# Designed miniproteins, single chains, continued (4), part 49

Each design is a single chain, and the fold is of that chain. pLDDT is the mean over its residues in the fold that is shown.

## One batch from the design tools (miniprotein)

Design m13787
Fold by ESMFold2-Fast:
Structure m13787 (fold): chain A 99 residues (1-99)
Amino acid sequence: MTEEEKAREEIRKLLGRIFTLYQEVKEAMAAGDTEKAKQLFKEIKKVLDEILSIMDKYNETDPLLQEVKRLLEEIKKAYDAGDLEKALSIMEELFRLVQ
């Protein structure tokens, strides 16, 4: 396995982790547990930063993964701006793309 193949496998695993956390955020928000939702979002941001760091290290030429990177950067910008609804909306777009 090449270093690039290992990086893509790690990105796939981390995207799966974000999907699990995203489902937990939706459940917490539906239950009115805003503090749990905020804590889960902080974990999502950590995983996002890790994926983006891996993508920056490996010059990705796959068009799908380039689009994934763009959406991850938009999620991070929305979160940093405090727009959690926009961040969730962009995550829904990301998961439609990678499913």
Scores: mean pLDDT 79

Design m13788
Fold by ESMFold2-Fast:
Structure m13788 (fold): chain A 101 residues (1-101)
Amino acid sequence: RPLTLEEAREVLRRAVVSLAYLYKQGLITKEEAYRALDAVRAHLRSTAHPEVTDEEIDRLYAEAKERLDKIIELIDSGKTLFEAVREVLGEEGARILEQLL
């Protein structure tokens, strides 16, 4: 089923939370997290509804990458995973993180 723009945004948000979790656990590097997010963008471009443009997906990706970078920065500064995710992605991000545990 082709993904809508809102579904693509949700996929990227969940990817950011998952990658932040893996980074906090020491399971992936920052560079590996970015490569994984790039793979999610490629997947979204191939599965998005034809009316969703690559430019719209690239904008969502850029926002997701900026948020992931900020979460990693907060983790590296000594914040807990939940504090970092909540600060950048709000309570919805924290909710997604709870579901992954």
Scores: mean pLDDT 85

Design m13789
Fold by ESMFold2-Fast:
Structure m13789 (fold): chain A 55 residues (1-55)
Amino acid sequence: LNTIERVIRYEVERLFIEELGVDRETAEKVIEELLKESDSKKRKEILDAAIKEVE
């Protein structure tokens, strides 16, 4: 895994699994969507939308 992928995976696992209590399958889907998007602004929008859906 490259550094960016590791950072995204760590941040999503920490936030979604540890803080929000969602399952690993749901967190992995969010990670995959973030890794498919190269634009940082769009990536933030995807993350913010996913947080709102599980919150």
Scores: mean pLDDT 76

Design m13790
Fold by ESMFold2-Fast:
Structure m13790 (fold): chain A 74 residues (1-74)
Amino acid sequence: MQKKLEEILAELEPKAEEALKLPEEERKEKLEELARELARRLGEILGVAEEDVLAAMRGEEQPEVTRRGEEVAE
């Protein structure tokens, strides 16, 4: 799993570098494309929806833990 994630990131990294060299408007479009590509591939290997991966990457979805507290579970 992790090795496959690294492989995907390595493939997308040069494309992201190219996108960062573009003017602001085009850069935004290219980065959105790359984010969706990444989310789709991550969704496949994680078994989650692409949409959920995108939300998590943006920090929109919060974890189940809403309050701080240390609990012991068995």
Scores: mean pLDDT 67

Design m13791
Fold by ESMFold2-Fast:
Structure m13791 (fold): chain A 64 residues (1-64)
Amino acid sequence: SRADLERGLRAARELLPAVTAVLRSQGATETRLLPVDGETVLVVYVKDGEIHMELLTIEELRAL
């Protein structure tokens, strides 16, 4: 639903600085969080010149 997507967008915005910091510490240069629903986010980042995409839950992102 729209409300679920809006919840996911809010969580992605909240978590972006922390997730970016963790991924940069591991060698990532660019990070994007794309919410797919209220609980799941597509994490897109560049590392070693390659684009990586991982589907993670909000709970998994909070545990980073």
Scores: mean pLDDT 85

Design m13792
Fold by ESMFold2-Fast:
Structure m13792 (fold): chain A 110 residues (1-110)
Amino acid sequence: GTRPLERFLARLGAEHPELRPAIEEVLQARQEYGKVIQEINDGKLKLSVEKLQSLLQELDDLERETIARVSAALRAGDVAGAEQLLRELAERILKITEELKKLSKEEEKK
């Protein structure tokens, strides 16, 4: 579930047009993540429910923390810090996506 992040990024891009490139990186990373989740839901990738729920929770926690940190940076006038936090979020989403693919391959070998 990523509706809070999507709403936050839409508002952020309207209020801070200078952050739109970093916002686009996050949205692209989320799209790649969404494709992998769809493949799991379609049964094309095998992953245990417990491992899937753990990684979904990790992503939800990361997204909430990043929203709070970006909001704090912008309140302090630190637009460059906000941009860096968004880029770090995109990189971490891609890492979680890669771990999902890796774990799915490991489950197929059982």
Scores: mean pLDDT 82

Design m13793
Fold by ESMFold2-Fast:
Structure m13793 (fold): chain A 82 residues (1-82)
Amino acid sequence: SAVEQQALALAQEALETAKKALEAAKKGDILTAIGYIIRYIGLVLDVESLRPQLSGDALAQVDAILAEADRLVKEALEILKK
């Protein structure tokens, strides 16, 4: 469905944003990393707003992508704490 395609696209954008946050954190670009983390949070909230309309494989795919993105953002946050 269009909603499932939108949710998957937003989840993929969240993952790419999480990768950029981690890259910036590893480089010591603190402000850039924070900017990507804020963008990531907004994307996750957009996905969560669509979550009740998802079922089956689409929900599983979204959850897997967001779990990977969450892991990367947590790694970025741990680097930024130092």
Scores: mean pLDDT 90

Design m13794
Fold by ESMFold2-Fast:
Structure m13794 (fold): chain A 71 residues (1-71)
Amino acid sequence: MAEELAEMVRRAFEAALALAEKLKEAGKEEEAKEFLRESAEQLREAAKILPPLAAEVALEGAERLEEKAEE
């Protein structure tokens, strides 16, 4: 169960990264950065209520989204 949740979380932040890249390619750089920051905040909030394994993936995803937003 927790492993399935962790996989879902991983897919979610990977999808967020992919969408942000497409927004940036379309010239929506500011919107892409805002979307990444908001998605990272949502993952950090979700980590508070997720099982440990899924919470770790959510925090890792949040860090990656935050790094991408600074590019």
Scores: mean pLDDT 83

Design m13795
Fold by ESMFold2-Fast:
Formats: structure tokens, C-alpha cells, sequence
Structure m13795 (fold): chain A 63 residues (1-63)
């Protein structure tokens, strides 16, 4: 659901702000899996959000 996606993003941002990089990475990986399934099912509204989540994960991997 949209509410689940919103909650996961909030939790990922909070983990990052708290310096918990491992938790932030896990949450972004979960978000990406969920969004990829939605896009694959034909809901292209999630494509920009998926790209944002992938970009955020890439930034975290640099740390």
C-alpha cells in the first residue's frame, strides 16, 4: 500500500539521520524490492520513487 511505502521511507530517513547506516541500507533495499514489484505489475507512478530509492542506496554505499 502507499501507506506502507511512506512508512518505510520515513523509517529509512530516520535511520540515516540517526547514523544507523546498516538499518538505512536494509530499509532502502526493502523499498526498492517493493517498488520494483509495483512497477513490474504496471504501476508506472512508482518509477520516479524507485529511481530516488536506488539513488539514495547508492549514496549510502559510498559511506
Amino acid sequence: SDEEIEKLFREAVEAYQNGDLDKAIELYEKIIELLEKRVAAGDTRYQPLLELAKKNLEILKKE
Scores: mean pLDDT 82

Design m13796
Fold by ESMFold2-Fast:
Structure m13796 (fold): chain A 61 residues (1-61)
Amino acid sequence: MEKVKEFKEILKKAGLLDEEISEELTPRMKRVARALSRALGLPEQDEVTDELVEAAKELFG
């Protein structure tokens, strides 16, 4: 739950999300997570992982 919220906030600040989404992980967010994981050199996943959140924090703040 908190991981999804943190990930969403990071993506929103980075301009990768156009609108605010509930704390639930939507299919669109899963696609964004996979694309971002690939772009960051992480394993492609359709779930928000701790590794993805940490990498996003490092990249975007």
Scores: mean pLDDT 64

Design m13797
Fold by ESMFold2-Fast:
Structure m13797 (fold): chain A 63 residues (1-63)
Amino acid sequence: DLAKKLEELAKKIKEFLENSEQEERLEFAKKVEEAAEKAAKIAEEKGLKPEEYLELLLKLLEE
């Protein structure tokens, strides 16, 4: 379920932000923006499904 995966992602982001200092939050936000942009380009080039896009985004965030 796409909606449930989005909720899990939102929860992880919230937990990170609640436990992180301001500098860490800014760095994480930048990393998320870069990962989302890269994942979007790959998804567009390969015609990925929304679920595949989310998996790629999560993988890029873990790197």
Scores: mean pLDDT 74

Design m13798
Fold by ESMFold2-Fast:
Structure m13798 (fold): chain A 95 residues (1-95)
Amino acid sequence: GKKLEIEKKKKEIEELIKKLEEEAKKNEDNPNVRMEPELLEIAKKALVDAILLGDLETVDRIVSLIATLNSAQNRDEVNAYLAPAVEKALEERLK
């Protein structure tokens, strides 16, 4: 039942994180790194799902990867894009 559904969702999140880690490796030495829209949607989905599961360690890891994949100049734009989805997930989790 519910335990298998949680394990399946965790596996889905891990696959999304793997894609983020792969892109982080490609851009390790790029001071102007910025997430493409497709990758940003992947990050948003992984972050929302991790919040809904209450997996704070995974949330922290995803946030760290997003920070790595976006230069300081792009962080405000990325944070503004992610904020509505994060807020909705936190609201749903607290109900």
Scores: mean pLDDT 80

Design m13799
Fold by ESMFold2-Fast:
Structure m13799 (fold): chain A 50 residues (1-50)
Amino acid sequence: SDEEIKELEELLEILEKQAKDAEKNGDYGTARLLRDMAKATRKILEELKK
């Protein structure tokens, strides 16, 4: 649904921003986890937009 797509797009933006902040703070473990979550979210969005 359009609402589900919007929520996932907002989540993706948050995850990418938080990953950048974690990297800036030297928390590479958290940054990697957040980037993996962002990658999974992007794949779900690509499937939903088909």
Scores: mean pLDDT 86

Design m13800
Fold by ESMFold2-Fast:
Order: sequence, then C-alpha cells, then structure tokens
Structure m13800 (fold): chain A 91 residues (1-91)
Amino acid sequence: DREREAEAARRVGELFAEAARELGLEEEAEAIREQTARAAEAIRAGDLEAARAAEEAALPALKKVLEALAKNPELKARVQARLAALAEEAN
C-alpha cells in the first residue's frame, strides 16, 4: 500500500525533524522535512528511484541528528518511544 508507506515515511521524517529542532539543528531539520516529503510524494507516485534519491539526500542531516541525540539521552529515549509507537501502528 503506497499511501501507508508514504505516510509512514512522512511521520518518521517529521519525528526526526522535530528532534533536530529541539537540538538546535534548524538546517538539518529543514533538510530532513524537505527530503522525507519528497520521498513520500515519490512513493505515492510509484517512483522508487526518486524515493531512494530523496532518502539518500536526507542521510547527512540524519547523521548529524543521530550524533547529537547520542549526547542527549532524555531526548533520544523520547524519539525511540515515538518510533516504537509508529512501528506498532504499522503492524
């Protein structure tokens, strides 16, 4: 189901963008939001190559957010809990 897959990508992207903003990583938050929105649109269109390209384009920003989360255990725990909730909804 392309719509469920697209929505899951969008929600995960929003979660990491929100975490990036709380970490003061505004440029990374915007890059994640933009690229995950592009990935979601590509998934809806059935354009798997465009979806993959958008996901790869988000990786540098995601790496910076993950490195910053490693230094913020409380925020990391909140992000992990939200990811677990999203995974349960997908089942």
Scores: mean pLDDT 84

Design m13801
Fold by ESMFold2-Fast:
Structure m13801 (fold): chain A 94 residues (1-94)
Amino acid sequence: TAAEDARAAAEALREAARALAEGDVQKAVQLTTAALLLAIAGLEESKDEEQRELLEKAIEYALEGMRALDEGDVEKAIEYLEKAAEYAEEAARL
């Protein structure tokens, strides 16, 4: 379900942020990519407007996190991934 995909995305994003804090960039990229695919799947399955808006926000912040990482700003990347996880978690509660 969309809620199950959103929950899995939130868990992957939290693990990605933790991996970055530990210096494991490769693991963070893999986990963020998995989370993006899960959030997109949740969007395709969701019929709830509020849930779709929250998943779109999760995707937006996850992409901003990846952009910050590409620019070498690990601290900002962690902040964006944590924010993405919060939106995905909210979507999972609907």
Scores: mean pLDDT 90

Design m13802
Fold by ESMFold2-Fast:
Structure m13802 (fold): chain A 112 residues (1-112)
Amino acid sequence: MELGEKGGELGLKGALEGGGEEGALKAGEGANKGGRIAALKGRGSGAAGAGVGGISGDTGAWVSSRGGLGGEKASEEAGYGALSMGYGGGRGGEGGSEGGYEGGLLAAEGGK
């Protein structure tokens, strides 16, 4: 249940470690994937889950376009948006948290 926080930390680390722009882009891509996954999983749980997924994806793309903030902000937006839906909020929340974590992993790879 800390996947969003860990994703954000890994995203920041990836962006800082040498992949500045590439790390940010990869984190944004991870957030977009997470947003799509959350939207797909959220369909079974209703519009709220799908909405969180879509917002997380859009945020990832937007922050990625701003460069160096992509890693941390995209991963945090995906993760914390999902967490704010709450444990009982549905599969959209779960997918958003997964997306944040995945975004952080991709950013860490980009920073390598």
Scores: mean pLDDT 44

Design m13803
Fold by ESMFold2-Fast:
Structure m13803 (fold): chain A 92 residues (1-92)
Amino acid sequence: PSEEEINAEVWEALALIAIAIDKINKTFDQASADLILRQVENLVKYASKERAKEAIDRVIEGLRELKKIVPAENQPIVDETIARLEKLKEEL
């Protein structure tokens, strides 16, 4: 694997770990959203378009599962984060 492929894998892993922590805590605030978006933006810098789209889909799936367990007041932040990730995927 190239250094770029390793960097892409690391940023995807960090985003999925952040979601796993949020699932344990049963919360999702603006700081959580900003962290995941930053991690995915870093992923996109190193990944091919196809690899980035696959990673974004996995992160979105993680967020959809998270939305099922967070309080109702946090659900709009999850939805907005998913919408921004979908837009990022479309712009690739």
Scores: mean pLDDT 89

Design m13804
Fold by ESMFold2-Fast:
Structure m13804 (fold): chain A 72 residues (1-72)
Amino acid sequence: MEEKEKEAEKLVRDAIRSFLAGNYEEAVKLAEEAIKKYPDSKYTPLAIGLLANAYLELGDVEKAKEYYDKAS
């Protein structure tokens, strides 16, 4: 449990760093990996919110809307 949480935390942290650096495609990849591998992680809601914002920055408004609705 603790190892999976640490791995999820690392992926989400790396995704946030990529997003802040303007690397939106990498942020999407890392956040999606976190959700896919660790769907029940306490970091998953944060990853979903990050995906919504990253897709919006990439111009994928439809995907951004889907993830915003999931984060609510």
Scores: mean pLDDT 82

Design m13805
Fold by ESMFold2-Fast:
Structure m13805 (fold): chain A 68 residues (1-68)
Amino acid sequence: DAAAEQANRARAAADLGAGAVQHLTGVEAEVLSAEATDTTGTAIVEAGGRRYRVVVDANTGKVTVTEL
């Protein structure tokens, strides 16, 4: 089911994004949104009053964290 796979990718991006931001900041991270395409998962995460975009590339396995 493509919809279930997309939902699972979005959840994985949210979990990875929260963990990565918590590790980098030492502060509890809150996931504000998560979405996925066939090739990427994206999460917007807030920690310590700052927002971060986390992009997970399904083809390369690379995780990119960008402060907003």
Scores: mean pLDDT 78

Design m13806
Fold by ESMFold2-Fast:
Structure m13806 (fold): chain A 80 residues (1-80)
Amino acid sequence: SLAEELDELRRQVEYALTHETDLARVEALLRTVLELARRLLSDAQFREFLDWVIALAERSTDAGRRAVAIALAEAARRAL
């Protein structure tokens, strides 16, 4: 279902921001998640998803992961 797919994408974002130590892998994981979310969601739902990613990233204690996630989400917002 859409809800189950969206929950899986949310879990992948949380994993990238909390457990992945390699910033290049964080970027690759987040790019893949954002591409899948863009295909899965309407424009309005995707904007809400990006807002959630930014809010989650802002709570991160890791400056590198936070910067990568915010940069990717903001770029995706500008492309809408």
Scores: mean pLDDT 89

Design m13807
Fold by ESMFold2-Fast:
Structure m13807 (fold): chain A 76 residues (1-76)
Amino acid sequence: SLPEPTPEARELIEKGKEYLKQGIEAYKNGDLDTAEKYFEKAIEYFTEAERLGSFEGSVLAALAEIMLAIVKLEKQ
């Protein structure tokens, strides 16, 4: 079974998900600078949740890092 996340980890996941959503919406609209900013914020929150023992935070951090890498490649 996956470890139960703390209330603090759950709050970080929810904030990270909101930033991830905003990054995806910006990316869909072609705003690569805004997408990069929001994906970087999502990574910060998910990585902190992972530090607190959240497996979901670990998975979502990896996803956000992949999305950030795509944005950075498109800006080059």
Scores: mean pLDDT 87

Design m13808
Fold by ESMFold2-Fast:
Structure m13808 (fold): chain A 57 residues (1-57)
Amino acid sequence: SAELRELAEGFAAAGERLREQGDLETAAFLYRMAGIIYEALGDHARAAALFARADEL
């Protein structure tokens, strides 16, 4: 699942870039996608943090 971890990191990084650009809707979507992948990997702490970031946008 190294590939899934890289995908989750990619979505989280893309979400940060879009948040900085003011595209809050797409940023929230990308944070949620990353969170779902981290949940599937058993990384509940990272998943919770990403869902919280999405909900705050």
Scores: mean pLDDT 88

Design m13809
Fold by ESMFold2-Fast:
Structure m13809 (fold): chain A 78 residues (1-78)
Amino acid sequence: SLDEEIRDGIADILIAVGNLLLSKGDYEGAVESYEKAAEIATGETRAQAYRNLAIAYEKLGDTEKAEEWRKKADEVEA
């Protein structure tokens, strides 16, 4: 639907911003961007945002949150 297309399009931009921040070592900024993406995304795009959140939290040393986000991504893909 148009709503899903717009939401996922904006989420893709937020994921790209998060990826840039992650590459620069701004793990907190990456988390913020991926969280915003996850809030608006649907389906596969939301699962991708959750997987990227797990990576960012792992980089922050927060293994527990990283595991939680990985599980959340698996639930969306199921």
Scores: mean pLDDT 86

Design m13810
Fold by ESMFold2-Fast:
Structure m13810 (fold): chain A 90 residues (1-90)
Amino acid sequence: LVPPSPETEKRLEEAFREGKEEIDKLVEEIYKAAEKKPEIKKEVERRAAIIYTSGLIAMMGHMLDGDLAGLRRVAEETIEELKKLKEEVE
């Protein structure tokens, strides 16, 4: 129950920010792709929102725990899941 060192905290903040930026970009790209397919738009947006929300909650949990490896892993898993969804829509 010791807070992370300033150096560890900075690395956690950087990893979270980098992961979130890539996740935000992928969600935007998915939403743009879904706009071209009205019949699946609502379902794709719902799936993207669930992946986004679950991923960010898990990333925040690892960040609060000072778990840099877990934070990076969850970010990568969330990014890959969003990439798969984007491929399905495109």
Scores: mean pLDDT 84

Design m13811
Fold by ESMFold2-Fast:
Structure m13811 (fold): chain A 70 residues (1-70)
Amino acid sequence: GAAERAIAFLEELAKKVSGVAESLLRIAIEELRRGADPVKVLKGTAEALEKEGYEELAKELRELAEELEK
């Protein structure tokens, strides 16, 4: 489902980043595992990542959120 796809995507990204970016992705994964809306989590996490300067990473999360809304 959408949550499983989002978790798998975020787990793969978390392996490639460290520090604040990894922490934000790990928090997002925990929210998804607790039943939060995948689109809402991805959009919120993308906003947090962009504020911390991770613009490309934020864009990837927004693109997945848009796919999951279809």
Scores: mean pLDDT 88

Design m13812
Fold by ESMFold2-Fast:
Parts: sequence; structure tokens; C-alpha cells
Structure m13812 (fold): chain A 93 residues (1-93)
Amino acid sequence: NDKLVYLKSLSGEYLGPLINPEAEELFLAKRYDEAVEAYKKDIEADPSNALAWYNLGRALEKLNRLDEAVEAYKQALEINPNFEKAREKLEEL
């Protein structure tokens, strides 16, 4: 599902894709394997989406795929060096 949630400015301008609601729904339902595939599709569509890389890392952690989660968080930080949540995750792993 290619549905993206967009953050809007006060003028109604789109600031970019915020969250894939289908991937987030899968994650919240604890369907982590399917959430991983959904986030990978988001990354395939936009490899510079730091939030998608961070969310992929979260789903991989739930599957205990820690090495892959570390790489996903590193990619999020490479795209956005100020991504504090991704940095915190790398310090915990």
C-alpha cells in the first residue's frame, strides 16, 4: 500500500511523507515481518526518508534482528544526523 501520511505547514504545504499508515498499523498489530516489508517498500520509493529507516529498525528489533536494526538506524542518522531517537537506539544496542 503506497499510502503516505504527510505533514502540512500552516499554509497547507506538504513538508514530506510523515508515516506510512499501513506499515504503522502492521507494527501496532505486532505483525512485525509484514511491517518490515512495508517499510522496505517505503525506503525503495524514497531512500532518503530517515523516518522510514528508523521505523524499519524498530520492527527489526522486535524480530530480534539486531544487526539489521543497527544498520537501519545508522542509515537514518546518515540521512539526518540530528535524528536523536536513532542515535539513542544505537547507544542501546
Scores: mean pLDDT 74

Design m13813
Fold by ESMFold2-Fast:
Structure m13813 (fold): chain A 72 residues (1-72)
Amino acid sequence: SSKIQQQKQLKAQLQQDLQATQDDIAALKAEAAKQGLTDDPQVQLKLGVLEIVAGGTQVVIDTIERTIKALE
């Protein structure tokens, strides 16, 4: 149905956003390690914020997946 296709499209967009956030986390960790700043409070705060964003995006994706299954 068109509603299932709309949910699948939204899920695909959010999966791309999640991948971008995970790439940002990996890049920040790599740069912090290179500079010896892995224990820096500001680096840890930025990582914490990005991890919360990634976790929140995953919860939305999981909700969409349950919605798709309920409509199938």
Scores: mean pLDDT 89

Design m13814
Fold by ESMFold2-Fast:
Structure m13814 (fold): chain A 98 residues (1-98)
Amino acid sequence: SDEVEALIEQYLERYRRMFSNEKYRARVEEILNTHAEDIEALERALQEENKAIYEELKKQLESQYGLSPEEADRILAVPMEQLDEFNRQFVEELRRAG
């Protein structure tokens, strides 16, 4: 439906703004395309991709800026929680839109 298409586009636009990284947007868009008809699989895939993205960002902070794992975790803690909640809300909106 037009409502579902609008929700997906809004989600992708907010994701683009959050990361400013086309690679992460493209990976999430591929997950949406792969799991469009299975909301439970989609939710799981988005959760696993969030974990992968934050692991990559944590390693970049450690290697490029010389941060400790604890310092990297502190910097990423709030963005990670916000992204998890954002994905949870998006999946719930998809369930409602049907």
Scores: mean pLDDT 72

Design m13815
Fold by ESMFold2-Fast:
Structure m13815 (fold): chain A 58 residues (1-58)
Amino acid sequence: VVEEVEKKSIYEAVDEIVKLVLEGRYDLAIEVLEAIKPKANENAQKGLDEAIEYLKSH
């Protein structure tokens, strides 16, 4: 139950990030990724770091 709520919140954040990227708002997408990073586990943080670096290079 709690895990499902956390997954839903992360899914909503991912949808927002995808929308921002599609709109060319990489600055805001990076900000959202950095905001959720400390709430993610170690494995997810690595993926988030890679996504942030990718967006910064574009």
Scores: mean pLDDT 71

Design m13816
Fold by ESMFold2-Fast:
Structure m13816 (fold): chain A 81 residues (1-81)
Amino acid sequence: SAEDQLRLAVTLLGLVAHEHKQGIQLSEEEIANLRKYAEENLSPEIAEVVIETVERLRAEPEADVDAVLAEARKRLREVAE
């Protein structure tokens, strides 16, 4: 369901945010695996939000993760309609 996909997306973003706050960056292989998992388990629109957010956090290690997640959650609500 869309609700289950949103819950999964939020969970994935929460895990990435936790790693980011600890200063741990995802490897290229981890990003590729996350992309594949998202593409196989989420709608294209929800998967795009998750992957774009993860890639942004990887590219900007010093980013305000809470602000990035707030924007991602807003986008997830818009695409889930």
Scores: mean pLDDT 80

Design m13817
Fold by ESMFold2-Fast:
Structure m13817 (fold): chain A 70 residues (1-70)
Amino acid sequence: SLREELLEKIFEVSRATLEVMLLHVKLQEALKDPNASEEEIEELKKKLEEAVKRTQELSEEEAKLLEQLQ
């Protein structure tokens, strides 16, 4: 059902949001660490950018499901 699909999508968005938060924390810690390499920082920036994009895509899918229920 659309309601079940919406709840599953909300769960996916929640998981993706937590991943973004975790990557943001890791990036902030790496930026404060004088022993962190530029390569490690760039890798974290890339992962964060990809995670943010994925969360946006999932949120757009959630919005479309909400429109179908209304």
Scores: mean pLDDT 86

Design m13818
Fold by ESMFold2-Fast:
Order: structure tokens, then sequence, then C-alpha cells
Structure m13818 (fold): chain A 70 residues (1-70)
């Protein structure tokens, strides 16, 4: 039980890292457009920054619990 939870935590961390990498990639691509005043890019950058700011292992764990219920 504790061992399975530890393994799940390791997997959650890896998933968080993948999600963070993807978000940073989108942010980098849209950042240049946002700096040029593209309203759509500005909005996307704000969304991705908000996502990165709140992304952590606790959030991922909570999502896993919800998925297991369903």
Amino acid sequence: DEELRRKRRELAKEIVEKLEEAAKKVLEEEKEKAEKGDEKAIKIVAIEKSFLEHLDASKVKELYEELLKK
C-alpha cells in the first residue's frame, strides 16, 4: 500500500515534469508574438503562466484520486 503510493507519487512527478515542459514550450513559442502585441498570444501566455504557477505534485495527486473514483 505505502509502496504503491510511493510508486504512484514518482509517476505523478514525472507526469508533472512532462506537463511543465509542454507548457513552457507553448509559452516560449507564443511569448514572441505576445511581445509584438498579438492579443491571442498575450492571452495564451497568461493562461500558460497561470497553469505553471499552480502546477505541482499535490495537484496531480488530487487529479489521480478523481480519476480512480471515475
Scores: mean pLDDT 70

Design m13819
Fold by ESMFold2-Fast:
Structure m13819 (fold): chain A 62 residues (1-62)
Amino acid sequence: SDAEYERVLDEYVEAVRRRDNKAAAEYLQKAVELAGDEEAVRRELTDRLYDEVQAEAREARA
């Protein structure tokens, strides 16, 4: 379902934030399985990770 897909993407971002590479890889695989479009999933995750990197850069300057 769309709700499950969004939850998996949120779990992926949280795994990256806590630097849990194993969990991140598992959630990425799950997201690709749910969406059926690897390129779309990779684009969505790249955008979400870019936002996270920008947030971290702002915190480092505060």
Scores: mean pLDDT 78

Design m13820
Fold by ESMFold2-Fast:
Structure m13820 (fold): chain A 56 residues (1-56)
Amino acid sequence: MEEELKKALEDVDRAIAMAEQLGRTDDAQRLRTLKEEAEKDPSKVEEAIAEVDRLG
């Protein structure tokens, strides 16, 4: 896995943990789906990053 892709997936994992801690279950579920898609298709990583950015 490329370094940048790995870091992006780690950022998504942190966002999932934060969303769950804040009780934002729908946001956490959406992030998990985007992470899974990015792992199957690296071109999807930009969509995952965009969702992390939307959530702050």
Scores: mean pLDDT 78

Design m13821
Fold by ESMFold2-Fast:
Structure m13821 (fold): chain A 89 residues (1-89)
Amino acid sequence: SKMKEEILELAEELLELAKELGDEELAKEAEELIEKIKEMEDTRENLLKAAKEVLELGKRVLEKAEDLESILRAIGLILRAIGLILDLE
């Protein structure tokens, strides 16, 4: 679905940011989350759970961001994840 694609795109953007930050552990966690999202059944319950897991990943990426550009990018991805959660609830 379009919603699954949007959640997946957010997770992929968080993976890119984690790699740019040089955080191998966060990058691995993002890759595992992306794989999980790709394999999940496209139900409202699974989409909501995935969007919440993407939000939690975004918060952890934000905690590691030290430069203004990375901080703002992480905040933008977090806000987009919150928007998807609100659309699903």
Scores: mean pLDDT 89

Design m13822
Fold by ESMFold2-Fast:
Structure m13822 (fold): chain A 90 residues (1-90)
Amino acid sequence: SELAKKAREIARKYMVEELGLDEKTADRYARVIEAFVRVAEKENPQLAEEIVKTLEEKGPFEAVRYGWEKMSPEAKAEADRLAAEILREA
């Protein structure tokens, strides 16, 4: 979705500019944020929009915290699974 792609770009820029991560590491973590937004959007499109707004205003840590507290156990499990897959990529 366009919303998830927007989230990836915002997260990547934050991780490079604010956290000083290298581009490869920043893109890997930004892909985790993209997957998180896609999972949230599938069950609750309005929550996904609120997550991305929080991401723009407060950064990725607060955005993930905000979304996580409002997501179903099933969505949380899927987000964790996708994050683990992305972070295991060489």
Scores: mean pLDDT 87

